# Designs tried in a protein design run: designed miniproteins, single chains, continued (2). Part 73

Each design is a single chain, and the fold is of that chain. pLDDT is the mean over its residues in the fold that is shown.

## One batch from the design tools (miniprotein)

Design m6512
Fold by ESMFold2-Fast:
Structure m6512 (fold): chain A 83 residues (1-83)
Amino acid sequence: KEEAFKEAQKLLRKYLNIEFNEKGEPYDLTQLFMFNLVQKLAGVPVTGIATLENPEELIGILRFLKEHGGPDYLDKIIAELEK
């Protein structure tokens, strides 16, 4: 589950240019604004935080990315985060 979370964060960096600190907060204000926008577009709660305690934000965003041409291995990450 922790590894799936780290992989999800790496995908957000690769596809959306968003990096998270140890608390699950985007690194700077610009990335926070972008993350809130992505949360809204993906139809998930706009919390500004991505943690294992709030996996819904990541799951929804990963599903959104998959529907818009993201890699097949997103299914495995989503499944691990849903446990």
Scores: mean pLDDT 74

Design m6513
Fold by ESMFold2-Fast:
Parts: structure tokens; C-alpha cells; sequence
Structure m6513 (fold): chain A 63 residues (1-63)
């Protein structure tokens, strides 16, 4: 779902230190109906990504 994608982007940008982008994606996630379960499911996947910038760009390309 879009909510799940937005949550992954918010976490990825937060880990990259880009808090402005993290906040924008978190807002979009909330508007799309993101739940605590989306964050729980997304966190390990984002943390495991060896290149978080590339991970974020790949997700943005799917929007």
C-alpha cells in the first residue's frame, strides 16, 4: 500500500539524517492511513538495507 511505502521512506530519511524529508513522508504516511503495524513491519527492512539512500530512491521511483 502507499501507506507502507511512505512509512519506509520516512524511516529511511530519518536514518540518513534528512529530518525535513522524513517529516514530509511521515505526514503523507499518516494521511494515507499508516498504522503502528506498518512501522513495525517496515523498520527491520529499512535498517537491513546496506545503502539507505539508494533504498529511498528506489522506493520514490515506485510512487
Amino acid sequence: SKAYLYVKLAIAYSLLGDFAKAEEWARKATEAGATAQHAIDALPEVVRAPDKEAFAKELEAKL
Scores: mean pLDDT 83

Design m6514
Fold by ESMFold2-Fast:
Structure m6514 (fold): chain A 71 residues (1-71)
Amino acid sequence: DQVQQLIQEMVRILNELAEATTVEEMLELLDRLYEVAKELIRLLHPEEEAKELLEKLDKAYDLMREVLLSL
């Protein structure tokens, strides 16, 4: 199941983020998390609902990226 595999990948990335020690590592993991989350949203939701969730995800991603780059 593609959805289950993407959820498992997301959990793995979150665990790696908890153990990351450098901003470079955190940014790479954040980028991976963002891509997996986009794929999951597109698979689980019709186009109109996916658009709203993707906009919220983009905002969260931009904020987290800005915070990490400010460290």
Scores: mean pLDDT 85

Design m6515
Fold by ESMFold2-Fast:
Structure m6515 (fold): chain A 56 residues (1-56)
Amino acid sequence: EEEAARQAAVEELRRLYKEGKITKESLDKLVQSGDLGGVASPAADEGFPAAREAAR
């Protein structure tokens, strides 16, 4: 049921990558996280598509 939403989100990320708004690393990381995490996981902290992390 949410598969269409996941596919649309992934497609949008690919579109942004083509436009140069995001890097290949960002695209790969978001997809590798399990399709936005929000669908597959409770969306702990990774639920937000934040590009800044001060963990290390």
Scores: mean pLDDT 58

Design m6516
Fold by ESMFold2-Fast:
Structure m6516 (fold): chain A 64 residues (1-64)
Amino acid sequence: GRSDLVERLKKAKEELKEAKELLKEAKKQYEETGTIQAVNSYAGATLRVIGLEFEIKVLEEKLK
């Protein structure tokens, strides 16, 4: 129901904050090392942020 969407939105916003912090660290490692592992970590962190931002947008639209 609507309350489940509100709870998921709150959790998704918290997960986004954590994901953005991980993205900053992954970007730093990529820029400093240029290793394949750092590239993969940066790509994964970027995709997670994009996914969470999209989920939040969809949830906010459903709650309007």
Scores: mean pLDDT 87

Design m6517
Fold by ESMFold2-Fast:
Structure m6517 (fold): chain A 68 residues (1-68)
Amino acid sequence: MEEAAEAAKRGVLAVAEQGGFDPDTMAEIARAAAESAGLPDQGERAYEAVRKAKTPEEMAKAVEEALR
């Protein structure tokens, strides 16, 4: 479970650092990671939280909180 949260966070940060502030892509990465870990409810929470984020740091925090 923690492994899925870490993977999702790394994915979000990697996309952000490559110059892509793309909430939709980051939200899909977080959802997919959580679903792969068998946590679809946490994946949906991460998806909604990341979509509301305005900065890469907010996206990372949203992923961490939803997938904890």
Scores: mean pLDDT 69

Design m6518
Fold by ESMFold2-Fast:
Structure m6518 (fold): chain A 85 residues (1-85)
Amino acid sequence: AEEDIKKAIQLLKEALEAVKNGDYETAISKIQEAIKYLEKAYEKTGEDNVKRALAYARVALNSLKNGNVDLAIKQLELAIKELEK
């Protein structure tokens, strides 16, 4: 569970950097992978912070797919903040 959360944080940070560099395809891929790790962590822990991070990551994914880069950045930052305690 802790390793899944650590991996999700790393992937979300990599996604945020990719968005800032205009690499939206890489960002989408990294967010999708982070969501899988967060789903595994939530199944094991039931932690509310993981549930909220999942919701933020999903909104970030949809925002990027719809071309709303500013919203995606905000949602990724919120997801990371939830997971970092």
Scores: mean pLDDT 88

Design m6519
Fold by ESMFold2-Fast:
Structure m6519 (fold): chain A 90 residues (1-90)
Amino acid sequence: EEETRKRLEEVLARAEALAGQILKELDSNIKKGSPEIKKIYEETKARVEEILAALRGSVEKGDYVTAQLLLVALEEEYWITKKRIEKLEK
């Protein structure tokens, strides 16, 4: 139980740090982008916030496996967005 709690706290801390960095970068880019790029970043921001909320819920329930999967999803979401933007910028 205590070991599971430590693992959950570690996953949550990593997720919050990562999400905070991503959201800061997204907010900066939303202000600078074209309407098309802005929409992509706004959609990504909403998804990042949704994933983080789900991850927090999993931590509260003690569901380490789901929390870990959501952390991976959070990392992948931002990577996919960067690739979408790169294709538009060529």
Scores: mean pLDDT 78

Design m6520
Fold by ESMFold2-Fast:
Structure m6520 (fold): chain A 94 residues (1-94)
Amino acid sequence: SSIVEQHRESIAKNAIPPAEEEALRERILTNLLESLPGLVEYYMTKNKLSREEALRLARDIALGFARIWGAISGNEEWLEEAERRIEEKVEELE
């Protein structure tokens, strides 16, 4: 199964209430945003990318992750907010 299918199965199996699912989505976004500085430093240190290249790669990965989670949840409003906050965090790190 794809990662998306595996995650949908996990949510369904655990019978997560809607309020808890909303809290989970907020936690995922918070963790994603908090990981961005470390991801940039990792790519600069480990992959020897420039700061500009590391920021672009980290942004693309974060947006890709948000889009996968948006597809799993079907929550378009959350996806728009996640993309906006990722772009703001990347700009802050420039």
Scores: mean pLDDT 77

Design m6521
Fold by ESMFold2-Fast:
Structure m6521 (fold): chain A 85 residues (1-85)
Amino acid sequence: MPPREVLEEIKRLLEEAIRAIEREDYEAAVRYAVEAAVLARRAGLSEVEHLAIVAAILAKEKDPSLREEAIKYLREAIELLESLE
């Protein structure tokens, strides 16, 4: 299991990405989601990494029609992290 501090940091970054999307700051959302994915990869959390990368790709399009889908992937990644606690 990754250290609890690493899981908390990944979760924080995913939550910040959701907040950024909600305020239409797509550039911040991409940065937070990519940072979460990098940390997830280093921690061996391949499914969390995949969900964060997909959310980053959707956020990068800056398309409001993809907003709900991007948030859905980020929330799914958070739920996976919470299942590890």
Scores: mean pLDDT 86

Design m6522
Fold by ESMFold2-Fast:
Structure m6522 (fold): chain A 60 residues (1-60)
Amino acid sequence: MEEEIEKLSQEELTKLYRELIEKIHEVNPDYEAVEEPSKGLEALRLTAIALAELMEHLES
């Protein structure tokens, strides 16, 4: 059971990454998705940080 849970996390991670990329594309179509989920997650984090910084500058 625990081994299956770990595999499920990998499949869920990949699917989540794809869904997040599609959502980001709705806001920023210029965003280029990274093929590797691990690198993609880092790219997503950087994108989120950039958006957060913009929001802080706008203070709204």
Scores: mean pLDDT 64

Design m6523
Fold by ESMFold2-Fast:
Structure m6523 (fold): chain A 68 residues (1-68)
Amino acid sequence: MSKAEETIREIQREAEERAKNVVDEYLKLAEAQHSSEEMLETLREGQREVDAIQKDSEAKVEAIRKEA
């Protein structure tokens, strides 16, 4: 396996792990909220963080593939 392939796998694995942790954390925070509005806002914040993690990992993977 090339070093580029190993780096891509590591980036994807770390992104998946971070996304899972973010989802789990925000689900717990949402459960602690007093209103449906606060719960939805908390879940939206979590989704934005997951989207940012995925976008960042995709950009890094594409940069490596382009250089490889």
Scores: mean pLDDT 81

Design m6524
Fold by ESMFold2-Fast:
Structure m6524 (fold): chain A 80 residues (1-80)
Amino acid sequence: AAPPVLTDEQLIERLKKIIKELKEIINDPNASEGEKWVAEQLLYAAEVLLKRIEAGEPLDRAAVVNFLDRIEEIIKRIKA
């Protein structure tokens, strides 16, 4: 089996999708002020992480994947 090695390009694609979803929450008139606040904090963190990966900074890929998985779960809960 091929090892589940996420490339920087794959992490960037996931981050761009997350950023898009977070912007949708922030611009949703039906989202609560609390949900928008959480989305704004996560958007800031995601944009910082995207810049670091694009800059070629050495990152713990497993920790990055865990962070992305957690953001995706939060987005899913807000959209439910």
Scores: mean pLDDT 81

Design m6525
Fold by ESMFold2-Fast:
Structure m6525 (fold): chain A 71 residues (1-71)
Amino acid sequence: SPLDLGLLVARAILRGGEALRRYGYTGPLDGVVGEATLALAFGLQRAHGLPESTVASEAARRVLAEEFGLP
C-alpha cells in the first residue's frame, strides 16, 4: 500500500536512524521492513497518542517528518 507505515518507517530509518533510536529502535539501518521496523512504527504511534495501525495517517507522517527536522 502507498500508505504502508512500515515501509515509510523503513525509509525513515535509512535517512535518520539515530533520531529513531529515541523510540527504542535497535535494529539494522537497512531500509527493510521487519519486526523491529513494525515495532518502531507502533511505538511512534503510542508515544504520540495515535491509534496503532499499519496505514500511515497524516499525524504519523508528521511525526516522521519532525524526527528528521526537529531535535
Scores: mean pLDDT 65

Design m6526
Fold by ESMFold2-Fast:
Structure m6526 (fold): chain A 62 residues (1-62)
Amino acid sequence: SNAVKKAKEDETAARQAMLDAAKAGDSPENIAALRRQAVELQNTRKKLEELSKKIDELEKSI
């Protein structure tokens, strides 16, 4: 699913942004906000993967 692929890319980008901010010595508050955003994107990706599996099972189920 293209949606699942994009969700994985968005999660990876958010996690990388958090790490880059930490390396740059950004504020702990900004780093915490980026971490929360990465967790929310991870949850979105997991929900999309679960929905994609259910659709695939319905299409392939006998």
Scores: mean pLDDT 81

Design m6527
Fold by ESMFold2-Fast:
Structure m6527 (fold): chain A 100 residues (1-100)
Amino acid sequence: MSPLEKAKEVFKEFAKKIKELAKKFSEEAQRRINERLEQGEKKVEEAKSVEEVFEVTLETAKGIMTIALEYSDDEELIKEIQEVANETLKKIEEILKESK
């Protein structure tokens, strides 16, 4: 698997984990989180470099955190989302280092 393909798979795993956590939110928040993930998934499919996958992942994670904070006061749930985002970004950074 190329570094780019590996980074795209890491994003897909991130999206899957966030969709599961989103089920703990209101229907409106879940809809907005899923819409933001779909936008990120589309951009990642079009990405031509690991750097682009990293940038899209960071943008998507920030968007999801904004929605989560708007719709929930559950500090533990928000922390779980942040931990998933941070772990995902770390994995993509490691792929980026290995690809040089």
Scores: mean pLDDT 86

Design m6528
Fold by ESMFold2-Fast:
Structure m6528 (fold): chain A 79 residues (1-79)
Amino acid sequence: MLELLEEVKRGSDPEGQRIIDRILETVKKGPSEMDVAVNILALAVLLTVTEDPELQKKLQELIDLFQRKLEELQRERAA
């Protein structure tokens, strides 16, 4: 996850880099359920505005990883 976030940051414009930096900070400190949900929305916005197919692929992979993490955290809360 961290390596993939750094790769997406390198391929992003300055606005995208700021968004990815915020996501990186949440991941490094341990994301809450809310942090993960916000990260998914932020990555989805980046995916809609990017035209680079390699960057789109990496963004989708990150969304899938965060969705799995969100499901895990939600199951832990429900148990």
Scores: mean pLDDT 82

Design m6529
Fold by ESMFold2-Fast:
Structure m6529 (fold): chain A 74 residues (1-74)
Amino acid sequence: SFEEIVKEEIEKEKSRNFKRYPLTPEARAALREAVRDYAKQHGIELSDELLDEVAELGLHVFDRAIEKYEKEKK
């Protein structure tokens, strides 16, 4: 499932110890909503927990998850 792919990509990024520019709470909330809207545009629903983790790790994690999901759909 897409949710399972997102969880896998989140764990991979955590294991890489990737560092990102610190986000303010306001910026984090805005990024969370942007990810939600992006997913919705592609017919994908994510739990609030996954949205928060993607917002923390960055949109590149979400982009990779979508790419994998689209490849598996084939």
Scores: mean pLDDT 69

Design m6530
Fold by ESMFold2-Fast:
Structure m6530 (fold): chain A 68 residues (1-68)
Amino acid sequence: MEISEDEIKVMKTLSDEQRANYIKTLLAREQGLIPSDEAALVGARALLSGEVTSTEEIAALLKAQGLI
């Protein structure tokens, strides 16, 4: 699932802990994955930088880095 620009703008106002929780919720719902807080924060940073735009790309990035 592609993540909207409005959701990304909201994420920019959140703390690192809130960003990690948001990504954990998305990956559990859309990909069936339970990442660590560290892995979820890596995914959040990649999304905010524009490196990834979807939950599938976040999952692929985290798998490539050995985080899930």
Scores: mean pLDDT 81

Design m6531
Fold by ESMFold2-Fast:
Structure m6531 (fold): chain A 67 residues (1-67)
Amino acid sequence: KKKILVLSTKDEEELKKIEEELKKLYPDAEIKVERVPNVEEALAKAEKIKKENPDVLVFLVGEPPIP
């Protein structure tokens, strides 16, 4: 089963919308959306997850755009 993790600096209301949209696009995937306080924390968490679980797709969503 495909695993998708979204890390976002946006509000909880916006995270709910992102989760709904992703579930619509990838109904067979295990989707988790998590709020992080800033871009630095998002990048650090994404790096750790990539090292421990390389099969997990990680998306970073925030303003400004995360590289």
Scores: mean pLDDT 74

Design m6532
Fold by ESMFold2-Fast:
Structure m6532 (fold): chain A 96 residues (1-96)
Amino acid sequence: MLEEIRELLIAAGVPEEKAEALVELIERGLVDPRRLLHGVALRLGLPIGDDVLAMLRDPAVLAELARALNEMSAGEVAVRFESELAMELIKKAVGL
């Protein structure tokens, strides 16, 4: 799982240090890779799946995550996408 995430991000043009930083946050339990990728899929209007690697292998999902990691720190990327997911879940729960 973690090694495959790292390799896919590097292959998509993410610097090794940023890919490793994201993987470290996931390994420490500070980032949930399912929530992260659900946030990316939501931003792109794509269907949400439960398989982290299957979602990450979607070229659009991988490209958007790689783009964000090239513009921001791994921590900022995680907060951004997890916040977008949380906001959408809250909107649905309150009927907005």
Scores: mean pLDDT 79

Design m6533
Fold by ESMFold2-Fast:
Structure m6533 (fold): chain A 85 residues (1-85)
Amino acid sequence: MPMDAKSSIEFTMKKLQKRLDEAVAQGLLSEEQRQQVQELLDKAREYFKKAEELEDTDPEKAKEYRDKAAEYVQQASEILNQAQQ
């Protein structure tokens, strides 16, 4: 089935959390990089949840929060990609 944008963001967050855990286990990240990626993923989850809560009452604000969640996911992915190269 085609994945919607919401399911795609949630799936990507889970995938990045797994990549973070693996990179930490392999010693590929500094403590600063580990904290930055974890904070970005935590913020992504927070904004995604806020978007869900606002979907029916303020769809424009919900979209802004989904966009922020996607931006944090992208930033976390970039740090992990750089650390693995």
Scores: mean pLDDT 79

Design m6534
Fold by ESMFold2-Fast:
Structure m6534 (fold): chain A 78 residues (1-78)
Amino acid sequence: MEEYEKQLKEAEELVRQGEEAFKNKDYETALELYRQAARILQELLELLKRTGTPEEIEEIQKKLEEVQAKIKEVEAAL
């Protein structure tokens, strides 16, 4: 439980830092931060598919899709 909450918070913090880098036009740093966040969310999603509720799975899946969309936006700006 604590591990899950810690990893989710880390992923959210990485997304925030990526958004700050993107705003500063540091696209390579933004891309790296978003990719790290996506990896954490992907690992959490795989864990939740075995032990989580459908609502938790849906929430993490939506966050992952949002981060993947941000990655595409950064790649388009490069």
Scores: mean pLDDT 83

Design m6535
Fold by ESMFold2-Fast:
Structure m6535 (fold): chain A 100 residues (1-100)
Amino acid sequence: MTPQQRVRQAIVQARTDLQGATPSQAIQIGRDLIGQIQHQGYQAQRQGDTQSLTANQQASSIIQTGMSQGQSLISQGQNDQGRQVMIDSIDQALSHVDSS
């Protein structure tokens, strides 16, 4: 399994975990996902897998932005909107990984 495929699996799992997550759980899921993507990015770099590295960097950027925005909304009491922004960022990142 390539680093890109491992990232795809992590994104799919995070999307499932975000369904029904509390605000605190959603923030933790986002942090764990970013950590997993960064780890797989390092693995891709070590293997010389430029395609997986590029896809993982793009997915990481999308998710990091969405998780940051979602956390900001949750901090303002907009829990449902914050969670939806996080889910939307995961769906966008998954689309980019699948198109790579």
Scores: mean pLDDT 80

Design m6536
Fold by ESMFold2-Fast:
Parts: sequence; C-alpha cells; structure tokens
Structure m6536 (fold): chain A 100 residues (1-100)
Amino acid sequence: LSPEVEALLAELKTASVEERLALLERRRQEIIERMKDASEEEIRKLEDEFLYVVTYASHLLAEDLAAGRISQEEYDAAQARLDALAQEVGREARRILEEK
C-alpha cells in the first residue's frame, strides 16, 4: 500500500463514524482529480486502493455495531454512504477511461 493509504487506514481506525465518512469523501475527491491526468494503470490502482479503504471502513463499522458503539440506524446510514462513495469512484473511473 502507498504511505498515503497506510496513513488513511490508521486515521480511520481511531476516527468516529462521522470523521471516517469525511476522510473518505476527501479521499474520493483527491483520487478523482488524480485520475483525470493518470494512465489507465494508475486509474485502476487508485480505484483498487479506494475499494480496499472502503472495505476496511465497512469492517470498522461492523465492529462498532457488534460492540454496541453505534446503533443499527447509524450503521445502515454509514454503510449506504460507503456504498455510494465506492459506486461514485467506479463510475468516474469508467467515464475517464472511456473519454481518456
């Protein structure tokens, strides 16, 4: 993993649900901008790394729910936002690859 991604994973581990969603939203914006000037290989790598980070955040949400730190409603809302972020990055990656 890149040092930036490793640092992001460390922040996610100690962050609240709200802070995690904000961190992922910021990262989404960063990688979409990077994709505009990136090679096809770099775009795929950025998408894969983002999916990995989203999967990790989803795992942390499941742990918080199991420990009783968040409600089912909070979990459902946060998971829906994680799914939306992953879909947004996937759609932009495909759009940029088609337009190059």
Scores: mean pLDDT 87

Design m6537
Fold by ESMFold2-Fast:
Structure m6537 (fold): chain A 108 residues (1-108)
Amino acid sequence: NTAKKLMDKLDELAERIAEAASNEDIEKVKELVKDLERLAEQSKEIARNLPNNVSKLLIALSQTAVDLGKEIADAIENKDEVKVMLEINKLKGALAEGRERLDELSRA
């Protein structure tokens, strides 16, 4: 399932961002955010072959992951440990909710 593979890649990159952030590795977080930006662009092309609801969800999740990854990088640069934790929790929550919605759409 193409949608599931894309979601799995989003989860993988998000987990790597969380690990890099826990190590205060801002350069690694920025690198992984660039990987997310590339995945978001690929998601638009992949989405052409998927149902509209699934396509819209995956594109939105990819963009949300990019935006939150950038917020995490900014929080690390500012040495705001509380904000780093909050933004990581937002990223994990958004992807978990997105995965549940994807599973619901795949059953319809």
Scores: mean pLDDT 84

Design m6538
Fold by ESMFold2-Fast:
Structure m6538 (fold): chain A 77 residues (1-77)
Amino acid sequence: SAAEELREKRALQVEIGRTLSEILQIYREKNSSQEELDKLIQWANEVVERVQNAKTIDELRELLKEVREKLAQLKKG
């Protein structure tokens, strides 16, 4: 149903936002340079724009996967 699709879309958007917030926190805690933080913020803003422009749930799932992969790489270092 349209209501179920909207619920899934919102859940994915929230999860992407939470993952981005965690990535930003890790960069701040690792004493990253201002240049690295600015570049990360630019990328995060591009991710938010991609979320807003997403036409399908699959596009949001792929975006969440990309953001989670970045978080996983940061947690390994």
Scores: mean pLDDT 85

Design m6539
Fold by ESMFold2-Fast:
Structure m6539 (fold): chain A 96 residues (1-96)
Amino acid sequence: MEDRIIQILRTAAIMRNQGMADDDVRSTVTDILTTDYNVSPAAAATIARIAIAAVRGASADQIRAIFDATAPSLTPADRAIVAQVVDIIISRINSN
């Protein structure tokens, strides 16, 4: 999982650096997550939003706030997947 999330963050960063709009980057990341991770569209959309925020330099607290705001609309299984992704992203931010 961790290597796959790192790959997603790298892909998002490259696309953003090439001048792609955030909505287009999010759409592409969502498609990769549904295809490669077999997550629901709702979980994939949440993860894509968090990944874009992380690539834009969001803090760990900002990442947690996005998760907390979205978590009530997710199933328990989807929340578990998104929580794992959040932990990986926050660990990466804290490692600098």
Scores: mean pLDDT 79

Design m6540
Fold by ESMFold2-Fast:
Structure m6540 (fold): chain A 82 residues (1-82)
Amino acid sequence: MKEEQRRLAEEALREADRLMAEVDRATRTGSPEEAARLAEEASERNRELARRVKEEPIAFSTLAVRSAGATAQALIERRRAE
């Protein structure tokens, strides 16, 4: 059980890293509309990943912070798209 929880936490953190890297690329090279969409998707996905690893406090906290950051980025990019 504990080892499986650790594996889930590691997988969730890797997925979160990939999502945030994609948001960063879209912010630099994509349109504001594309960046906003990807940030919104990253926010929701990071929130779902946090729910899966709630028994691992460090991973849960990290994913929650990343979800909040992606939400903020989505709002910024939506404003830029206007």
Scores: mean pLDDT 80

Design m6541
Fold by ESMFold2-Fast:
Structure m6541 (fold): chain A 78 residues (1-78)
Amino acid sequence: SSLRQQYRQAVVSAVGYVIRAIGLQLDGESDEEVIRELEEALRAAQKALDYAQQLGDQDAVKDMQEFIAWLQKKIDEL
């Protein structure tokens, strides 16, 4: 796959994990289960950042840095 396709796939994966984490939190599941999904989102977002850097896409790099910072804050709050 192209770097752009790999970037998009990593972003889609990260967002999917965030949606699962939100669902678990709304259902009153344990912080451990919520953190697990957010940690998977963080790994996918970090992979997306690497692809964005390889692409030289400064907007995508900024978006992924902001997303990673947001995910880390959410994990730290649990």
Scores: mean pLDDT 91

Design m6542
Fold by ESMFold2-Fast:
Structure m6542 (fold): chain A 98 residues (1-98)
Amino acid sequence: SVQLTAGGTRAELVADVTLPEGTTQLQLTVTSQGGATGSAVAELQTPETSQGVVIDNVDSSTTGTGVFNLPSSTTQVKVRITLINNGPGTVVVTLSSL
């Protein structure tokens, strides 16, 4: 899995991600710690497709989730994730293959 943490107002990640064989979904889970509220915008690119998800209203009681659906033949993707942290504390996104 890939993880990004925003301890300040913003964090950004651009990554090439190699997927396990037969992956059909990438799931983003956004959580907050220490009283933070926040949001995430994630973009996924393959040579054939481009997808975006927005995850908002994340706080200490509300976990945000987003999903990219993929053909099972997909082996590598490029992801761009932007985290916004309205403070105090941290906002974390975890990217998982399913």
Scores: mean pLDDT 81

Design m6543
Fold by ESMFold2-Fast:
Structure m6543 (fold): chain A 58 residues (1-58)
Amino acid sequence: HMARLEAMYANGLAAADRLEAISKELEKKDPQKGADYRGQAELTRRLVERLYARGVAA
């Protein structure tokens, strides 16, 4: 049970980190798309943290 929650949390954070990396690369060439990806990274991280907290509490 907990092992799956830890794996989902780690994978979710890794996905958010990748979105941030893409955002930084795009920001140099296309600031609007860079900002959009940064927003998606923040939303993804927030969602992952919320789901993990609920999973731990359950």
Scores: mean pLDDT 80

Design m6544
Fold by ESMFold2-Fast:
Structure m6544 (fold): chain A 81 residues (1-81)
Amino acid sequence: EEEDLERLLRAIEDAVAAYPEIVEWFKKRLSDEEARRVARDVVEAFLLIAETLGKKYLTPEQVERLREAVEAARARIDAAL
């Protein structure tokens, strides 16, 4: 469980770091409004996952690290849209 949780945590961190590029890719296929909506909803989902896992499974340091990563991605997405 602990080992699986660490693997999941790393996968989430990697996905969050890649997400701004994915949003730029979607912007080419969707309207700016649709791309912005999808980007916001996914970022909010990542924050919810980080907070939910943090209540039971993550240390406060790991929760803060995930939150910082998601918020950095959100800021970059907002700048791109």
Scores: mean pLDDT 71

Design m6545
Fold by ESMFold2-Fast:
Structure m6545 (fold): chain A 68 residues (1-68)
Amino acid sequence: MMSFEERTSKFIQDLMADTADWSPEQQLEAAREGRKRFLQENEGWPQDDIELAIKSFDRLLALLERQA
């Protein structure tokens, strides 16, 4: 069974790999949609796990916004 932290990290890693050839603006858009979709699909997980995922996505979005 994959931990929620591992699941979140894998999702972000796969997203970045799948969008590596995209513009920074397109990657930012993909990350925003990915965050929204991930949270919708995982709304049943414990609060602490959801908060950790939100923190991970917010960190990614801040990084991509500086590159866009």
Scores: mean pLDDT 80

Design m6546
Fold by ESMFold2-Fast:
Structure m6546 (fold): chain A 84 residues (1-84)
Amino acid sequence: MRWAARELAEEEVARLERLTRAVEEELLRLFAPVPPEEAAALREEFLAEVGELFERWLAGEMSEAEFREGLEALVARVRARLAA
């Protein structure tokens, strides 16, 4: 089990899962006014990247601070792309 590799507390995992869900919900709100085909492509790209960041944190490849910074940078990149 991936959890065993890092020995994460259930409370710590639940806390970061809630943060990840909140970011995913923010991204879906940002994509809401986008045309359906373009929104589908953006959703596939950026939700996959959110999942990759969470998996890297679970694997012990990044700290909680780096994970949070990664999510913030991802949201900023989405906002920049939609503003272009």
Scores: mean pLDDT 78

Design m6547
Fold by ESMFold2-Fast:
Structure m6547 (fold): chain A 80 residues (1-80)
Amino acid sequence: DEARRQALEAARQAAEGNRTIALVKEKDYEDLLKQAEELGKFMDPEEREKIISELKGNLEKARADAEAYRATEQALRDAI
């Protein structure tokens, strides 16, 4: 069933693209976290903790999204 194989390949390519976006967000949040940790020395401790906590949450979400898209891409490759 060629139509099914083509649909699975299209879905795999979409997952690959979404994973690339998630990996870019992961890097951006890692860079922002490093900057916040360095500059946070000059901020109020409560404000620093809040910003670092929010960035860590965003980073973990980006990592989870990247892994989920990787798993989806692998499952689609295995189904083709």
Scores: mean pLDDT 82

